# Designed miniproteins, single chains, continued (2): the designs that were tried, part 90

Each design is a single chain, and the fold is of that chain. pLDDT is the mean over its residues in the fold that is shown.

## One batch from the design tools (miniprotein)

Design m7132
Fold by ESMFold2-Fast:
Structure m7132 (fold): chain A 55 residues (1-55)
Amino acid sequence: LKVTIAGKTYELKPGESKKLTEYWELVLNEDGTVKAVNTESNVEIDVPKSFIEEI
């Protein structure tokens, strides 16, 4: 799965996480949902489907 945020593309597999910024990680859950997780506060936000590219 590819996710493009602020012109940068991230490739994720189910159960994988990638560092987005110093305080945010991009997570692809086993159910196929993509979330951005704040590593300081543990706040999770849903990534809009418009940022997700289907493979």
Scores: mean pLDDT 74

Design m7133
Fold by ESMFold2-Fast:
Structure m7133 (fold): chain A 95 residues (1-95)
Amino acid sequence: MLPSREEIERVVRSASPEDQRVVLRAYDLVVQLVRDLEAGRINLDLEDELGDLFREIIDLINDPSRTEEQKIGLTTAFHLLDTGLQRARDDALRK
């Protein structure tokens, strides 16, 4: 259901190593939050950290110093993570 780490790494390969680390940290938090949701647990600290990382990714996408290729990769990764987490939240609420 969530994309693999390898898929996300491939999508952001054109981004700087620093930008890639932000996206991969967001991926790791999304995976953990999905597991917590499946276990009936809420981790507010991870929710807050993910919110900050998503905001940072949006700022990177809007940064005029980034190339169009880098922005496409970052935007695609953001949508995959955001959509995957939203589906997991919706599924948890339907129980």
Scores: mean pLDDT 84

Design m7134
Fold by ESMFold2-Fast:
Parts: structure tokens; sequence; C-alpha cells
Structure m7134 (fold): chain A 98 residues (1-98)
């Protein structure tokens, strides 16, 4: 799948930035801040820049399971070519059903 390969290549290229976010969170014990920054970074990399504030809010305020599901939805949305509006709807439903 060309979109899946593109997503993997983008994630691998940004590995140093992700490692830096992890190191900062490890020093400060800020797991929620790490989750917020990681979801925001993934949204920008996958072309969902408009959803960055929503995803950072999910990262800060949600359980680890919901954060994982939000990340999985981002990857699925990119692979399937979902619109910003459809991904927003699914993320809002995920948070509401938490």
Amino acid sequence: NPRAQEALALLNAERPEMDKLYEEAAKNGDAKGLAARTLGLLARLLGYDELVPLLEEIGRNSSADVVYQAGALLLEAHVRGLSVEELRRRLEELVRNR
C-alpha cells in the first residue's frame, strides 16, 4: 500500500524529533504532555494539521487506551484517505464514548 509506505517513511524521518519528545517527558515525568505532543506531531506529518489542537487535548486528557486508539485512527485515516471532517467526527465519538 503506497500510503502505508509513505506514512512509515514520514514516521521514520521524524524519529529524532520523537526521541527528543520522549527524553523531555522522561526527565519531567510528563506522560500526558508526551502523548499530546506525539499525537500533534503525527497529525502534522499525515496532513491533518487542523486536528492538532483536538489531538493534543486527547493526549493530555485521555487514558492510554484512548490515546492509542486516536493514534491508530490517524494512521487508518491517512491510509484510507479520510477527510479532516470524517476523522474529526471519529475522534469526537472516541472521546465521547470514553
Scores: mean pLDDT 77

Design m7135
Fold by ESMFold2-Fast:
Structure m7135 (fold): chain A 81 residues (1-81)
Amino acid sequence: SEEIEKLLEQVREYTLAQDMLKANEATSQLIKALREAGVSDEAISEVARLLTKAMIYAQQGDFEKAEELLERARRLALEAL
């Protein structure tokens, strides 16, 4: 769970910094870690969807919407563990 929490923080940091290459790399590592932890494919798909949407809003400068989606993804990922 410490690895997953660190990866979630990295996704948040890079997304809000608009570093989409690093945000996508951290997201891929997060998905792999969630799968290895036994999280369902349905929960992983929803986490990935929320994170992708957060990145789109951050690129558009809508940081309030991006932060809302990042927090929803974080809660879903941690509750699914």
Scores: mean pLDDT 90

Design m7136
Fold by ESMFold2-Fast:
Structure m7136 (fold): chain A 94 residues (1-94)
Amino acid sequence: SEREKLLAIGEEFLARVAETVRRHADAPLEERARAVREVHDEIAARNPWVPEEFREFMGMLGAMMLTEAEAGAPLEALVARARDMLRRYVERLV
C-alpha cells in the first residue's frame, strides 16, 4: 500500500540520518546539517512520487534529530521518537 511505502521510505530516512549524525559526531554542526540535508535530497530524488508534505515532514524529523543530538539526547531515543511521529503522520493520511 502507499502507507507501507511511505513508512518504508521514512524508516530508511531515519536510519540514514542516525548513521549520518553518528558518523559526523565530531564535525561542526553546519557540516552535520549539510550531510543530513544531502540524505534528504537523495531520498527525495529517488522517490519523486512522494507528496511534498511528506518530504517536508521528513525534513523536519531530520532537523529535530540533529538539533536534539547536538543538545546531548541519545540517538536511540531520537530514532524512537521520530519513528512514533512518522507512524502518527502516516496514520493521518488515511
Scores: mean pLDDT 86

Design m7137
Fold by ESMFold2-Fast:
Structure m7137 (fold): chain A 55 residues (1-55)
Amino acid sequence: SAEDKAALVKALEAGDVDAAAKIYAKITGQSLEDARANLAVPENREEFVRIFKAA
């Protein structure tokens, strides 16, 4: 949803990886563990901010 995407961008820009991982897991259907591993990579966080911030 648009609200989940906005929340994900906000969490990522704030550096709140735990909050971002929970939202990302919800959006993608991944496990929380897999979402955290994915978001631990800085380049992935930058790419996701770019994608979800650009409407």
Scores: mean pLDDT 78

Design m7138
Fold by ESMFold2-Fast:
Structure m7138 (fold): chain A 61 residues (1-61)
Amino acid sequence: SKVEELTAEGLALLRETDGDPAVLSEFMKRVAKEVSEEEALEIERALLGEWLRLQAEKAAA
């Protein structure tokens, strides 16, 4: 599905850029044009969850 594809893309960008806000902001602007508000929020929550997990790993290192 489009949501699954965008979620996978967003997670890849998050991991590759270490949560670069500029890259993720541009990605989320595109998401907002491609899917519903509810679907965009679902994708945003998935990315936020992964970002918080990565930050916790950094804090432990």
Scores: mean pLDDT 82

Design m7139
Fold by ESMFold2-Fast:
Structure m7139 (fold): chain A 110 residues (1-110)
Amino acid sequence: MSRVEELVKRFEELGAPEAAKYVEELAEKVKDKEVLEASLEAAEAVIEGVENGDMESGREKAQKILRELVEKNKDASEEVKKQVFLGVELVNDVIRALMETYEAKQQAAE
């Protein structure tokens, strides 16, 4: 199983199909290998946080990865910068979708 396929499966098994969809969009739309790998690492940090019962630490780790990705590429070409911002946007969509799913489950006692 590819890294993307494994991560999509993990989000789906957690009951976050919208987050899984954003992970698939990362693989489809982010063409720069380094940006894609950092974005996937950030998404993995978020799901690991939820799996360990500490969503906030997972979110903080993901945000740190994204911040380092932006800083590293601040002087890169406009093409690479667009890929970085796309990756950041999609990972933030993953974080939001997963947080909404987690909060709904906690409130509903599901």
Scores: mean pLDDT 82

Design m7140
Fold by ESMFold2-Fast:
Structure m7140 (fold): chain A 70 residues (1-70)
Amino acid sequence: MKEEIIKKIEALVEEAKADPNLTQEQKDVLEFTAKRMIETFESDESLTDKQMEKQLEAFKKILEHFRALS
């Protein structure tokens, strides 16, 4: 469900903001990326749950990549 996926993204952003091992620049990129994804999910009614789940997985991989760098 779209609302559940959005809540998961928002939770990951809050987790990232609270992570002392991430730089401010990395946190800003994650917040900006999440905001753009949520805007797209809310505006594009043609997106399937499967497509939104793939975007959530891509977001998680960005977070994992930033954590691996720090």
Scores: mean pLDDT 82

Design m7141
Fold by ESMFold2-Fast:
Structure m7141 (fold): chain A 83 residues (1-83)
Amino acid sequence: QKQWALQRLQEATADLVAEARALLRAGASLADVKRLVRGRFDSLGARLLSQVPPEDQPWVRQQVAEATRRVLAEVERLAREIR
């Protein structure tokens, strides 16, 4: 299940970076895009936590937090590039 959760997070990360890039190019604010990213990971995190044993939940929470941090950093980088 840990490998499955990592695969879901990797897919969500790639999709969110692509979506964020498109939204920023369309003129969305950085604050709005960052809020979208947090909301998407909160929803994914809740689903992943419901599907793993209690002993794996702290690890899943850590992986979701790390993925959220990485995507938020990439969104900030993209915003600087797009201007």
Scores: mean pLDDT 84

Design m7142
Fold by ESMFold2-Fast:
Parts: sequence; C-alpha cells; structure tokens
Structure m7142 (fold): chain A 86 residues (1-86)
Amino acid sequence: MKMKEIEELDEAVRRLADARRAGKVDEEAVRRLAEVLGLSPAALRRASDEERRALLGRLQLIAAKFLELDEEEKAVLEKIRAQIEA
C-alpha cells in the first residue's frame, strides 16, 4: 500500500475500535476502511439494511482486532498482505 493509504487505514481502524467500545458506528471510518480493503462503494450502497449492519459489525471487529494485535502480529499481517499484492 502507499504510505498515505496505510496512515488512513490506521486512523480508520482506531476510530472504528473506539466507536465499537462506545456501542456506536463511525460511518465515515467504515467507508474509508472498506475502500482501503478493496470493497466496492457500490456494494455498500446496494446492500440491504441487514447486510449493511452485518458488514459494519464485521469491519468494527476487524478494526478492534488490529488494535489488539502485538507489533509482531501486525508485521506478519503486513508481510502477508504485501505478498498477496505482489
């Protein structure tokens, strides 16, 4: 990923994890995270209310998991992602 995309991903992950702890959804951060993960904005717009809630919940869990990861685990995930993108 480009450096700016990594910074935007980290910020979105932090915002989503904070919102999840408060029982809220940060829709702007969800859209940013979905975009960085390669999810189509069109798919998000066409999703049913139930599908949208399920996707938002999944993204918040992913965000919380990223904040719970040790630096070593984060490095492994970044390495795997880089190999897939190569």
Scores: mean pLDDT 56

Design m7143
Fold by ESMFold2-Fast:
Structure m7143 (fold): chain A 80 residues (1-80)
Amino acid sequence: MEIRPLSEAEIEELARELSTLSEEEAARLAEANAELLRKAAEATGQYEAAKAALRSLAEAFRRAGHERAAEILEKAVEEL
């Protein structure tokens, strides 16, 4: 599987879906996605692609109003 960032249209669609989540649910989902992308980057060597994917996910969570979830994903970028 190729790791890639979300397109603008995908960010908008995901933000709409994420807006239905509670802040706690969004934070847990962000942690799960950060772990998944970290493992995928480690397995495939696609670190720059994983960072771009994490940043695009953080933007979707932020547009949905989930600032804590966005911060979790942004921290994951710094740790790769």
Scores: mean pLDDT 85

Design m7144
Fold by ESMFold2-Fast:
Structure m7144 (fold): chain A 85 residues (1-85)
Amino acid sequence: MKVTVTTEDGTVVELEVGEEKVVESNGSKLHISVTLDDSPIAPPQVVVGITNNGENEVTVTVKVGDQEETVTLKPMETKTLRFPI
């Protein structure tokens, strides 16, 4: 399953489930990881973790299938997004 992460400056990063990428954009350094939460007691979810290791605040849009979420990360902030599948 493909996950698309778009930064506010138009940089696009594509990841598959199980992938991890580091992206530098406009003085910001983003660490992005995509995993599958396949719990036997809950519906499966795509889990997208994003850490901003840069000096600047970054707004990113994450798309998984028909689901889209926009989040803002301050310097040194980590956010985790969950997308039911």
Scores: mean pLDDT 81

Design m7145
Fold by ESMFold2-Fast:
Structure m7145 (fold): chain A 55 residues (1-55)
Amino acid sequence: MTLTVEVFPIPGTDRYLAIVRDADGTILGTGVGDTPAEAAERALADARARLAAAA
């Protein structure tokens, strides 16, 4: 499965929001972290947990 990760700085904070989408653009997971990498890792973990729960 191909996942797209989008990372945004959160305005007014030193934090980042990451959103994971599938090929259809459906949001599979989200994460917030102190770095873009941490936010992306948390969003991917959230997406994996949601996919596992749906199986």
Scores: mean pLDDT 80

Design m7146
Fold by ESMFold2-Fast:
Structure m7146 (fold): chain A 81 residues (1-81)
Amino acid sequence: QISQAEIEAEKKRLAEAKRLPERERVSFISGLPRSRLSDPEFFAKVKELVDEYIEDFEKNLGKVDPRELGAELHRRISTLS
């Protein structure tokens, strides 16, 4: 079951993140500390996954569980070298 309250909470969270500078936004959405995002190549890979997450969530409102989408984002990040 997809909770409307969880969807609205995530919409608010993403709107807040969009007001942050790029590095802070990527850190906030990915859950990674800025220290792990200091490498430009790793940052670029994480940013790509974060941008995909935002697009997928916004395009598929009510059709995707934000928690499952977030878990998939974290799983994909953990496989990055």
Scores: mean pLDDT 79

Design m7147
Fold by ESMFold2-Fast:
Structure m7147 (fold): chain A 62 residues (1-62)
Amino acid sequence: HMSKEELLKNAKEAAKRLIESYKTDGSETDKLGAEAVPLAAKRLTGDEEVGKEVQKYIEELK
């Protein structure tokens, strides 16, 4: 059973990897995947603040 904290950590790591791939290779699929992570994290945890935290993290990476 994964905690909300572990899910948040994994979501941030996944988003960072996707954004770094997009910046390196220009992959629109990776960019779209990264931008979908906040909504997926919110849905998996049932916590809106988790989704907002991931979204803020992605904005800081751009």
Scores: mean pLDDT 79

Design m7148
Fold by ESMFold2-Fast:
Structure m7148 (fold): chain A 61 residues (1-61)
Amino acid sequence: MEELAQRAVEAILNGDVKGLMEALSEAGKAGPEATQAVRDALRRIAAENPKAREVLEKLGI
């Protein structure tokens, strides 16, 4: 789970939308706890990084 959250954060910081969507898909298959961990990590990075926030807004996340 921590690896999926870290992968999602790295993908968004690099503008890798495909990597971000793959990490979210894997989290969804792992269950609600994994999905929430990834979402919490993405919200945290979006609060501190304007580029990450812009990417998440474009994806409707």
Scores: mean pLDDT 78

Design m7149
Fold by ESMFold2-Fast:
Structure m7149 (fold): chain A 68 residues (1-68)
Amino acid sequence: VREQLVAEARATADRLYEEALAEMKKNGPEAYQRAIRRLETMVDAAEQSSPEGARVAREALERLKAAA
């Protein structure tokens, strides 16, 4: 059960990260800001549902900010 939650959170984070990189190539900084906002919403939701999920989402957000 925990493995499924962690795997889903990781898959979602990876998907959002890849989509953010693709969007940055198309529309630049505006698309990047949209992706960050989306990840921030995911972190907030995950903190209420699962602390482990929040950690994965937070790591993805940090990676995306570092890629800017």
Scores: mean pLDDT 69

Design m7150
Fold by ESMFold2-Fast:
Structure m7150 (fold): chain A 74 residues (1-74)
Amino acid sequence: EAAAGARGDAAMKAFREKLLSVAETPEDREIVERFLKGEPLTPEQLKRLAELFEKSDDPVLKQIAEALRWEAEK
C-alpha cells in the first residue's frame, strides 16, 4: 500500500492495536473491527464503543468516545 512511510505506518499499527485491546468480548471486538474498517455503526454500537474508549487512559480515545456519543444522538 502507498502509505508506507515508516513513522506513519508504525503509529497507525499502534493505534489499531490500542483500539482492539479495549475489546473484552467477541461482540465488542466486532464493533471495534467495524469501526476500524469505516463501516457504519448502529446507535447502540456507537454507545458501546464510546464506553470502551472512555475506560481507556488514552486522551485520544476519550475524545473519540465523545464524538461517538454525539453521533449516536442523530
Scores: mean pLDDT 73

Design m7151
Fold by ESMFold2-Fast:
Structure m7151 (fold): chain A 89 residues (1-89)
Amino acid sequence: KVEEIVERAIEAEREFYLEVLKDDPYAEELAEKRAETLRERYSKLSDKEKLEETATHSEQLAEAAEALGLEELAKRLREIAEEAKKLLE
């Protein structure tokens, strides 16, 4: 379940990256590279660290998504952050 939440967060960030870079010819390559970098980074963390990072980063990314008018993505990111926080309790 920890890995499911982490993967949902990584995919949401990939979608955010694609939206921010939608006019960049390398958008897809950069988004995939970002997702790979996050998976590599998270693979080195404990379950507690994964949940703490996921909660904090998803909240920050939700604020950025909301500022860009990406309301559904912001909602999903907030839901991911709340689920991660519940597993830390």
Scores: mean pLDDT 83

Design m7152
Fold by ESMFold2-Fast:
Structure m7152 (fold): chain A 99 residues (1-99)
Amino acid sequence: DLVREAAVHATAAAIARLEGKDPIVAVSHEMLALALGVDAGEEEKITRLIHELRKAKSVEEIKDVLMKEFGLTPEEADRIVEEARRLLKESIERYEKFK
């Protein structure tokens, strides 16, 4: 599901910003989210998600955005956050390896 994958990448970008990671990590995940959103025909929805997630100041606010923008249950939002954290860890490890 490309829309779900886009949401995971957008969430990974938001978490990267909250954790003070290198800005390129957050930007790279936002670019991947947009590309997946375009491919799925949901560019507007993913763009709105990215903009709303940029305003989030905590993981709780990230989950609130996911529930509002995608109509997710709290449990589904928790799964997206967990998957985003795993993806972010992998992407940071890859970035550091090739930097």
Scores: mean pLDDT 83

Design m7153
Fold by ESMFold2-Fast:
Structure m7153 (fold): chain A 96 residues (1-96)
Amino acid sequence: MLTAKDYLEKAKKALEAGDYETAILYAESAVMLGDKEIQEEAAKILEEVLKKKPSTEALAGLAMAYALIGDREKMEELLAKIPSEETREMLRLLFG
């Protein structure tokens, strides 16, 4: 059974390997299962992914991480960068 910490370590390794899609998936899992400390570390991984390869998936994952951390201002800033109005409204409904 994988823990939030296991997912965080897998996300770090995927990031180091340049596998950004896998890094996002594992970081999102760490955010959903982890405490605030794990969520903050996962947010850092997602921020690095976003810097290296900007994508809607990276923006959504990072917005989710900040929502769960309780940083509403950063969440809204990231959501505003998503081109799809429907995706923005869906994520705002789920995490606002």
Scores: mean pLDDT 83

Design m7154
Fold by ESMFold2-Fast:
Structure m7154 (fold): chain A 92 residues (1-92)
Amino acid sequence: MDAAYLAATRDEGIAYLEAHTTAEQQPYIDLARELVDALIAGDLAAAAEHGLRLLELEFEIKSKSETDEAKKAAAKAKLEELKAELERLRAE
């Protein structure tokens, strides 16, 4: 992929998201920016870490907002799994 094209597309997308999101969603935007920046730089290890952090945040929000006990338990289980993988990646 053309890095200049990806950088321009990333900047436009992040600006749009920042204009149309709440303060609650700002951590998603910050992590998405870091993920795309790592991909543009070709740093696959950093990209993997930021991707896992983004998924962790998504399941953390789902675990807090979900009213179905079974889905809430599944979201919490996935969150713990993602946290363990992120710690493993950081230890390497």
Scores: mean pLDDT 68

Design m7155
Fold by ESMFold2-Fast:
Structure m7155 (fold): chain A 66 residues (1-66)
Amino acid sequence: SKELAEKAGEYLLEGNSEKAAELMKSIPDKGLGSSVAVGVVLRNLDDPEKHKKINETFKKVNKLLE
């Protein structure tokens, strides 16, 4: 599950919310998977403006997962 969550994080970094959501749906522990994916994104971005854009992408993923 962690590997899939990390891959979802990579898709979030690329701005691909659809593929990120698809991988997240495949993870049984969705809450933990979301935390890992977000952690990957935040660790790789030092720019606050880019953080805002990625957070918007993650909000889209969360809506797709509901």
Scores: mean pLDDT 68

Design m7156
Fold by ESMFold2-Fast:
Structure m7156 (fold): chain A 73 residues (1-73)
Amino acid sequence: MLEEELVKEIREADEKAKGLPPAEQRQLSIRTVAEVLRRIGDRIDEVIRKLKEEGLPFTKENMDKVEAEIEKK
């Protein structure tokens, strides 16, 4: 699940930050947040693309179904 992967990545970044100077901790946090936002955007684009490919209307049910199919891969 994307949420679990993002939480794990944030947690791992926080663990790595514990030994770094404050300036480097801030830089790592900014980079981690930027990467998380990029992955969220990529997931949204993938869901929209698959809905269009399958000719499905943009309903919550269809979006949830497509997201579950992506997560199984």
Scores: mean pLDDT 76

Design m7157
Fold by ESMFold2-Fast:
Structure m7157 (fold): chain A 65 residues (1-65)
Amino acid sequence: AEKAAQVAELNAWFRERFLKAKSLDEIAQVSEEAARRAQELGLITVSADGTTTGVPAGLPAKAAP
């Protein structure tokens, strides 16, 4: 339920911010923030190049040296 709870929380936050957005710039910021949070949750991974990877190898990136 950990991932599901975090996704639900992110969706609730995204919906709140999205409904508050009144311009394309604001919508773009909300979308960017949502994508960043999804990456932090390990739902997606983005390489240093900006390439999206769907195989995070079972980690958050900040685990162990």
Scores: mean pLDDT 64

Design m7158
Fold by ESMFold2-Fast:
Structure m7158 (fold): chain A 79 residues (1-79)
Amino acid sequence: SAAELRAEARRLFDELLAVLREIAAMRGLPQERIDALTARLAREFDTLLAGASTEQLQALIEALRARLARARAHLAELR
């Protein structure tokens, strides 16, 4: 269902944000800035999800999976 696809896209986005937060912290960004940026991105993403078609949600999930894999690889290199 579209609701299940939105839930999966949101889950992947939240996982991606968690990795990006870690990378930003390792690069010395202040926690207040990281929190503000991630809150804004989450609001923008929720707006995008609300208007997305099933086809757009499927493409978004595939793109998020690819980006998450790359972000995790980058984080591993920084550790």
Scores: mean pLDDT 89

Design m7159
Fold by ESMFold2-Fast:
Structure m7159 (fold): chain A 70 residues (1-70)
Amino acid sequence: MSKVKIEILYLMYEIAAAAEEFVIRRLEEKKKTASPELQARLDALIAQNRATRELLLEKARELREEYEKL
C-alpha cells in the first residue's frame, strides 16, 4: 500500500472518531435534563458510541504505526 493511501485512511478514521466524540458530548448534554428512564437509554447510547469511537481510534493508530514504519 502506498504511504499516501495509508495517510488518507488513518486521517479518515481520526475524523470519524472526532464525529463520534461530538455525538457523545451531545448525548451527555441531553442526559443532564432527561427523565430517569431516558437517562438509562442515553447511558446505553453513550456506552455504544464510546465503544465505536475506541474501535475507530484503534484502527487509526494501527494505520499510523504502519505509516511511520515506511
Scores: mean pLDDT 84

Design m7160
Fold by ESMFold2-Fast:
Structure m7160 (fold): chain A 81 residues (1-81)
Amino acid sequence: EELKQALDEAIAAGDPMAALTLYRKLRAEHPELFTDEEDIDYELRIVELFRKAGREAMADAVLDDLEKRYPDDPRVQEARK
């Protein structure tokens, strides 16, 4: 929970690169920290931050990776629209 605080702060600050970097580090070092539902939620929030920042290529790359892991999730499908 405490480790997720910095990630939540990066998302709240609207910094997509900081959020993505920290998220990937937490996933690599603490894979048990994220359920599938939380994983989808965090990555979709990061995708939205990249889109808001005008970084469409990065948003697409994150979304493509998420879709490969969760192809049938309706939230992931909605994010493609």
Scores: mean pLDDT 80

Design m7161
Fold by ESMFold2-Fast:
Structure m7161 (fold): chain A 114 residues (1-114)
Amino acid sequence: MENFFKLLRRLAETLREKMLSFGILPSPEVAELLKTLGVDPGETSEEVTELNELAAKALKALLEIGKTFEEFSVSEQIATLLNIIGAILDIELARSVEELKEVLENLTKYAESL
């Protein structure tokens, strides 16, 4: 559980930094999810972008996995952690808002499949 939430916090930090690099501030919903994960949201915007809606959906789905993560088998826990690490790298490598949207959609689909 501790390793899962540490990776979730890192994913949330990386996502926030990448969104800011595109000039997109967190929405109030994304800011509350960031705070839940121990991440300072910084400056926020009342303007809800499609990227913010996808970010909120992905973070919520990952938080739901956190509730049952300890019930997973060791192999399922390792697979989940590796998929989150992969998502962090994909976020860092995203060159555009459209690429970041695709990463978040894929991450949400993965999380909802668990």
Scores: mean pLDDT 85

Design m7162
Fold by ESMFold2-Fast:
Structure m7162 (fold): chain A 66 residues (1-66)
Amino acid sequence: SSSELQKQQQEEQERRRFNRALRDVAAERGREDLLPEIHRALTEGTPLTPEQQALVDEALARVAAE
């Protein structure tokens, strides 16, 4: 039970780090307008546009570098 709680907390922290990085990347690129559509697509499993994917890829790279 405690290991499952630790996994959920870790996943939640990873999602929070990703969401912060994604917002930072979008703000730096002046593309905060894409954030709602990216979040919708990720939630629904819909393919991202190349521009949306570039924001996600950069956010993931930043999280991996932390």
Scores: mean pLDDT 82

Design m7163
Fold by ESMFold2-Fast:
Structure m7163 (fold): chain A 80 residues (1-80)
Amino acid sequence: SSSQQQQEQQLQSQVAQLMGDLFDFLARETDPQRRLQAVQQTIAQLQQILDQARSQGLQSVADFAQGVIDQLQALQAELQ
């Protein structure tokens, strides 16, 4: 449905915006602790989007969000 497509687009846009904001921050921030905190905060926000996508049965968005979370968890491990 058009409503489902709008929900998918909205959540995908939110993921893209969070990732853009994070990488813009990381491009300017040199402090390792602040960089780690930003990654952790972004993972937490992406987890909320993932939970919302799952609750609404939006499998493609859920899979996309999970993939992004997995990438950020790998980055988090590198920043420790």
Scores: mean pLDDT 89

Design m7164
Fold by ESMFold2-Fast:
Structure m7164 (fold): chain A 63 residues (1-63)
Amino acid sequence: VPEELFAGVPDAARLRRLLASPNPAVRTFAAVVLAGHGAEAALRWLLEHEPSPEVRAVVRRLL
């Protein structure tokens, strides 16, 4: 995920690392945290690029 999409998000480096996890549950958790911070641009980027349809379904509900 591009660094610019995390503008204003606390602990952005950690969240980027969680989004790179091979575990879809960890990526889902990171997406929920991003939604809590109003990181809409990051969530839209995830919707376009996330390989797991289950994780994409959660991201759609967070938008």
Scores: mean pLDDT 80

Design m7165
Fold by ESMFold2-Fast:
Structure m7165 (fold): chain A 69 residues (1-69)
Amino acid sequence: MDAIEEQARQAAEELIELFRARGDLRSAELLEKALTSDEETAKKAEEEFLKLNLPVVKERAAELAAALA
């Protein structure tokens, strides 16, 4: 049940660490709030993160994967 959510959360935590390591603290902070805050605050943090990175969310993920290869 929550195992899938835990695995997804761990993947998101890895992404947060990556953002923090590269100095993108704003994106890292929004992702942390989405994972650790109450549902109301998490939803707003998620919305802000998506608005900030909407058009490039997948491209950023692909760029990071390519950079790490």
Scores: mean pLDDT 68

Design m7166
Fold by ESMFold2-Fast:
Structure m7166 (fold): chain A 74 residues (1-74)
Amino acid sequence: SELDELISKLGEALDNNDFETFFKTAEELLKVLKKENPELAEKWEKRLKESKTRGEQVSETLEALGEYQKLKRE
């Protein structure tokens, strides 16, 4: 799925400390997530706005992806 491809790309960017690609990919992922799970997307967007450091924004992004993966599992 498009979300799974974006999640993979986001993990690769994080492994390479490429925060420009990480946040660009996170923005695209948030747009796709707003269509698939608007409640989770809104919660994640709110947490990102409350985050004051790049580290906190990375952490909140990973938490949102973890919640998405739990909801996708049968």
Scores: mean pLDDT 80

Design m7167
Fold by ESMFold2-Fast:
Structure m7167 (fold): chain A 64 residues (1-64)
Amino acid sequence: PLLKPVNLVELARKMLEEGVSEEEVAEKVAEIAAQLGGFTSQESLDYYREEAKKVVRELKEELE
């Protein structure tokens, strides 16, 4: 879709609260973000993956 109805940060927060690992949450968020953003190069996938890891790590720290 052109508009993304899901808030990926909120999704990551819920998964972390449910006990999913940081690594697994980051992987899932990155894949969803790439799919919602459209088809891109490997560089874009790597960018999404790195951003997801950073956001998930910061989010987990703030939840504690």
Scores: mean pLDDT 69

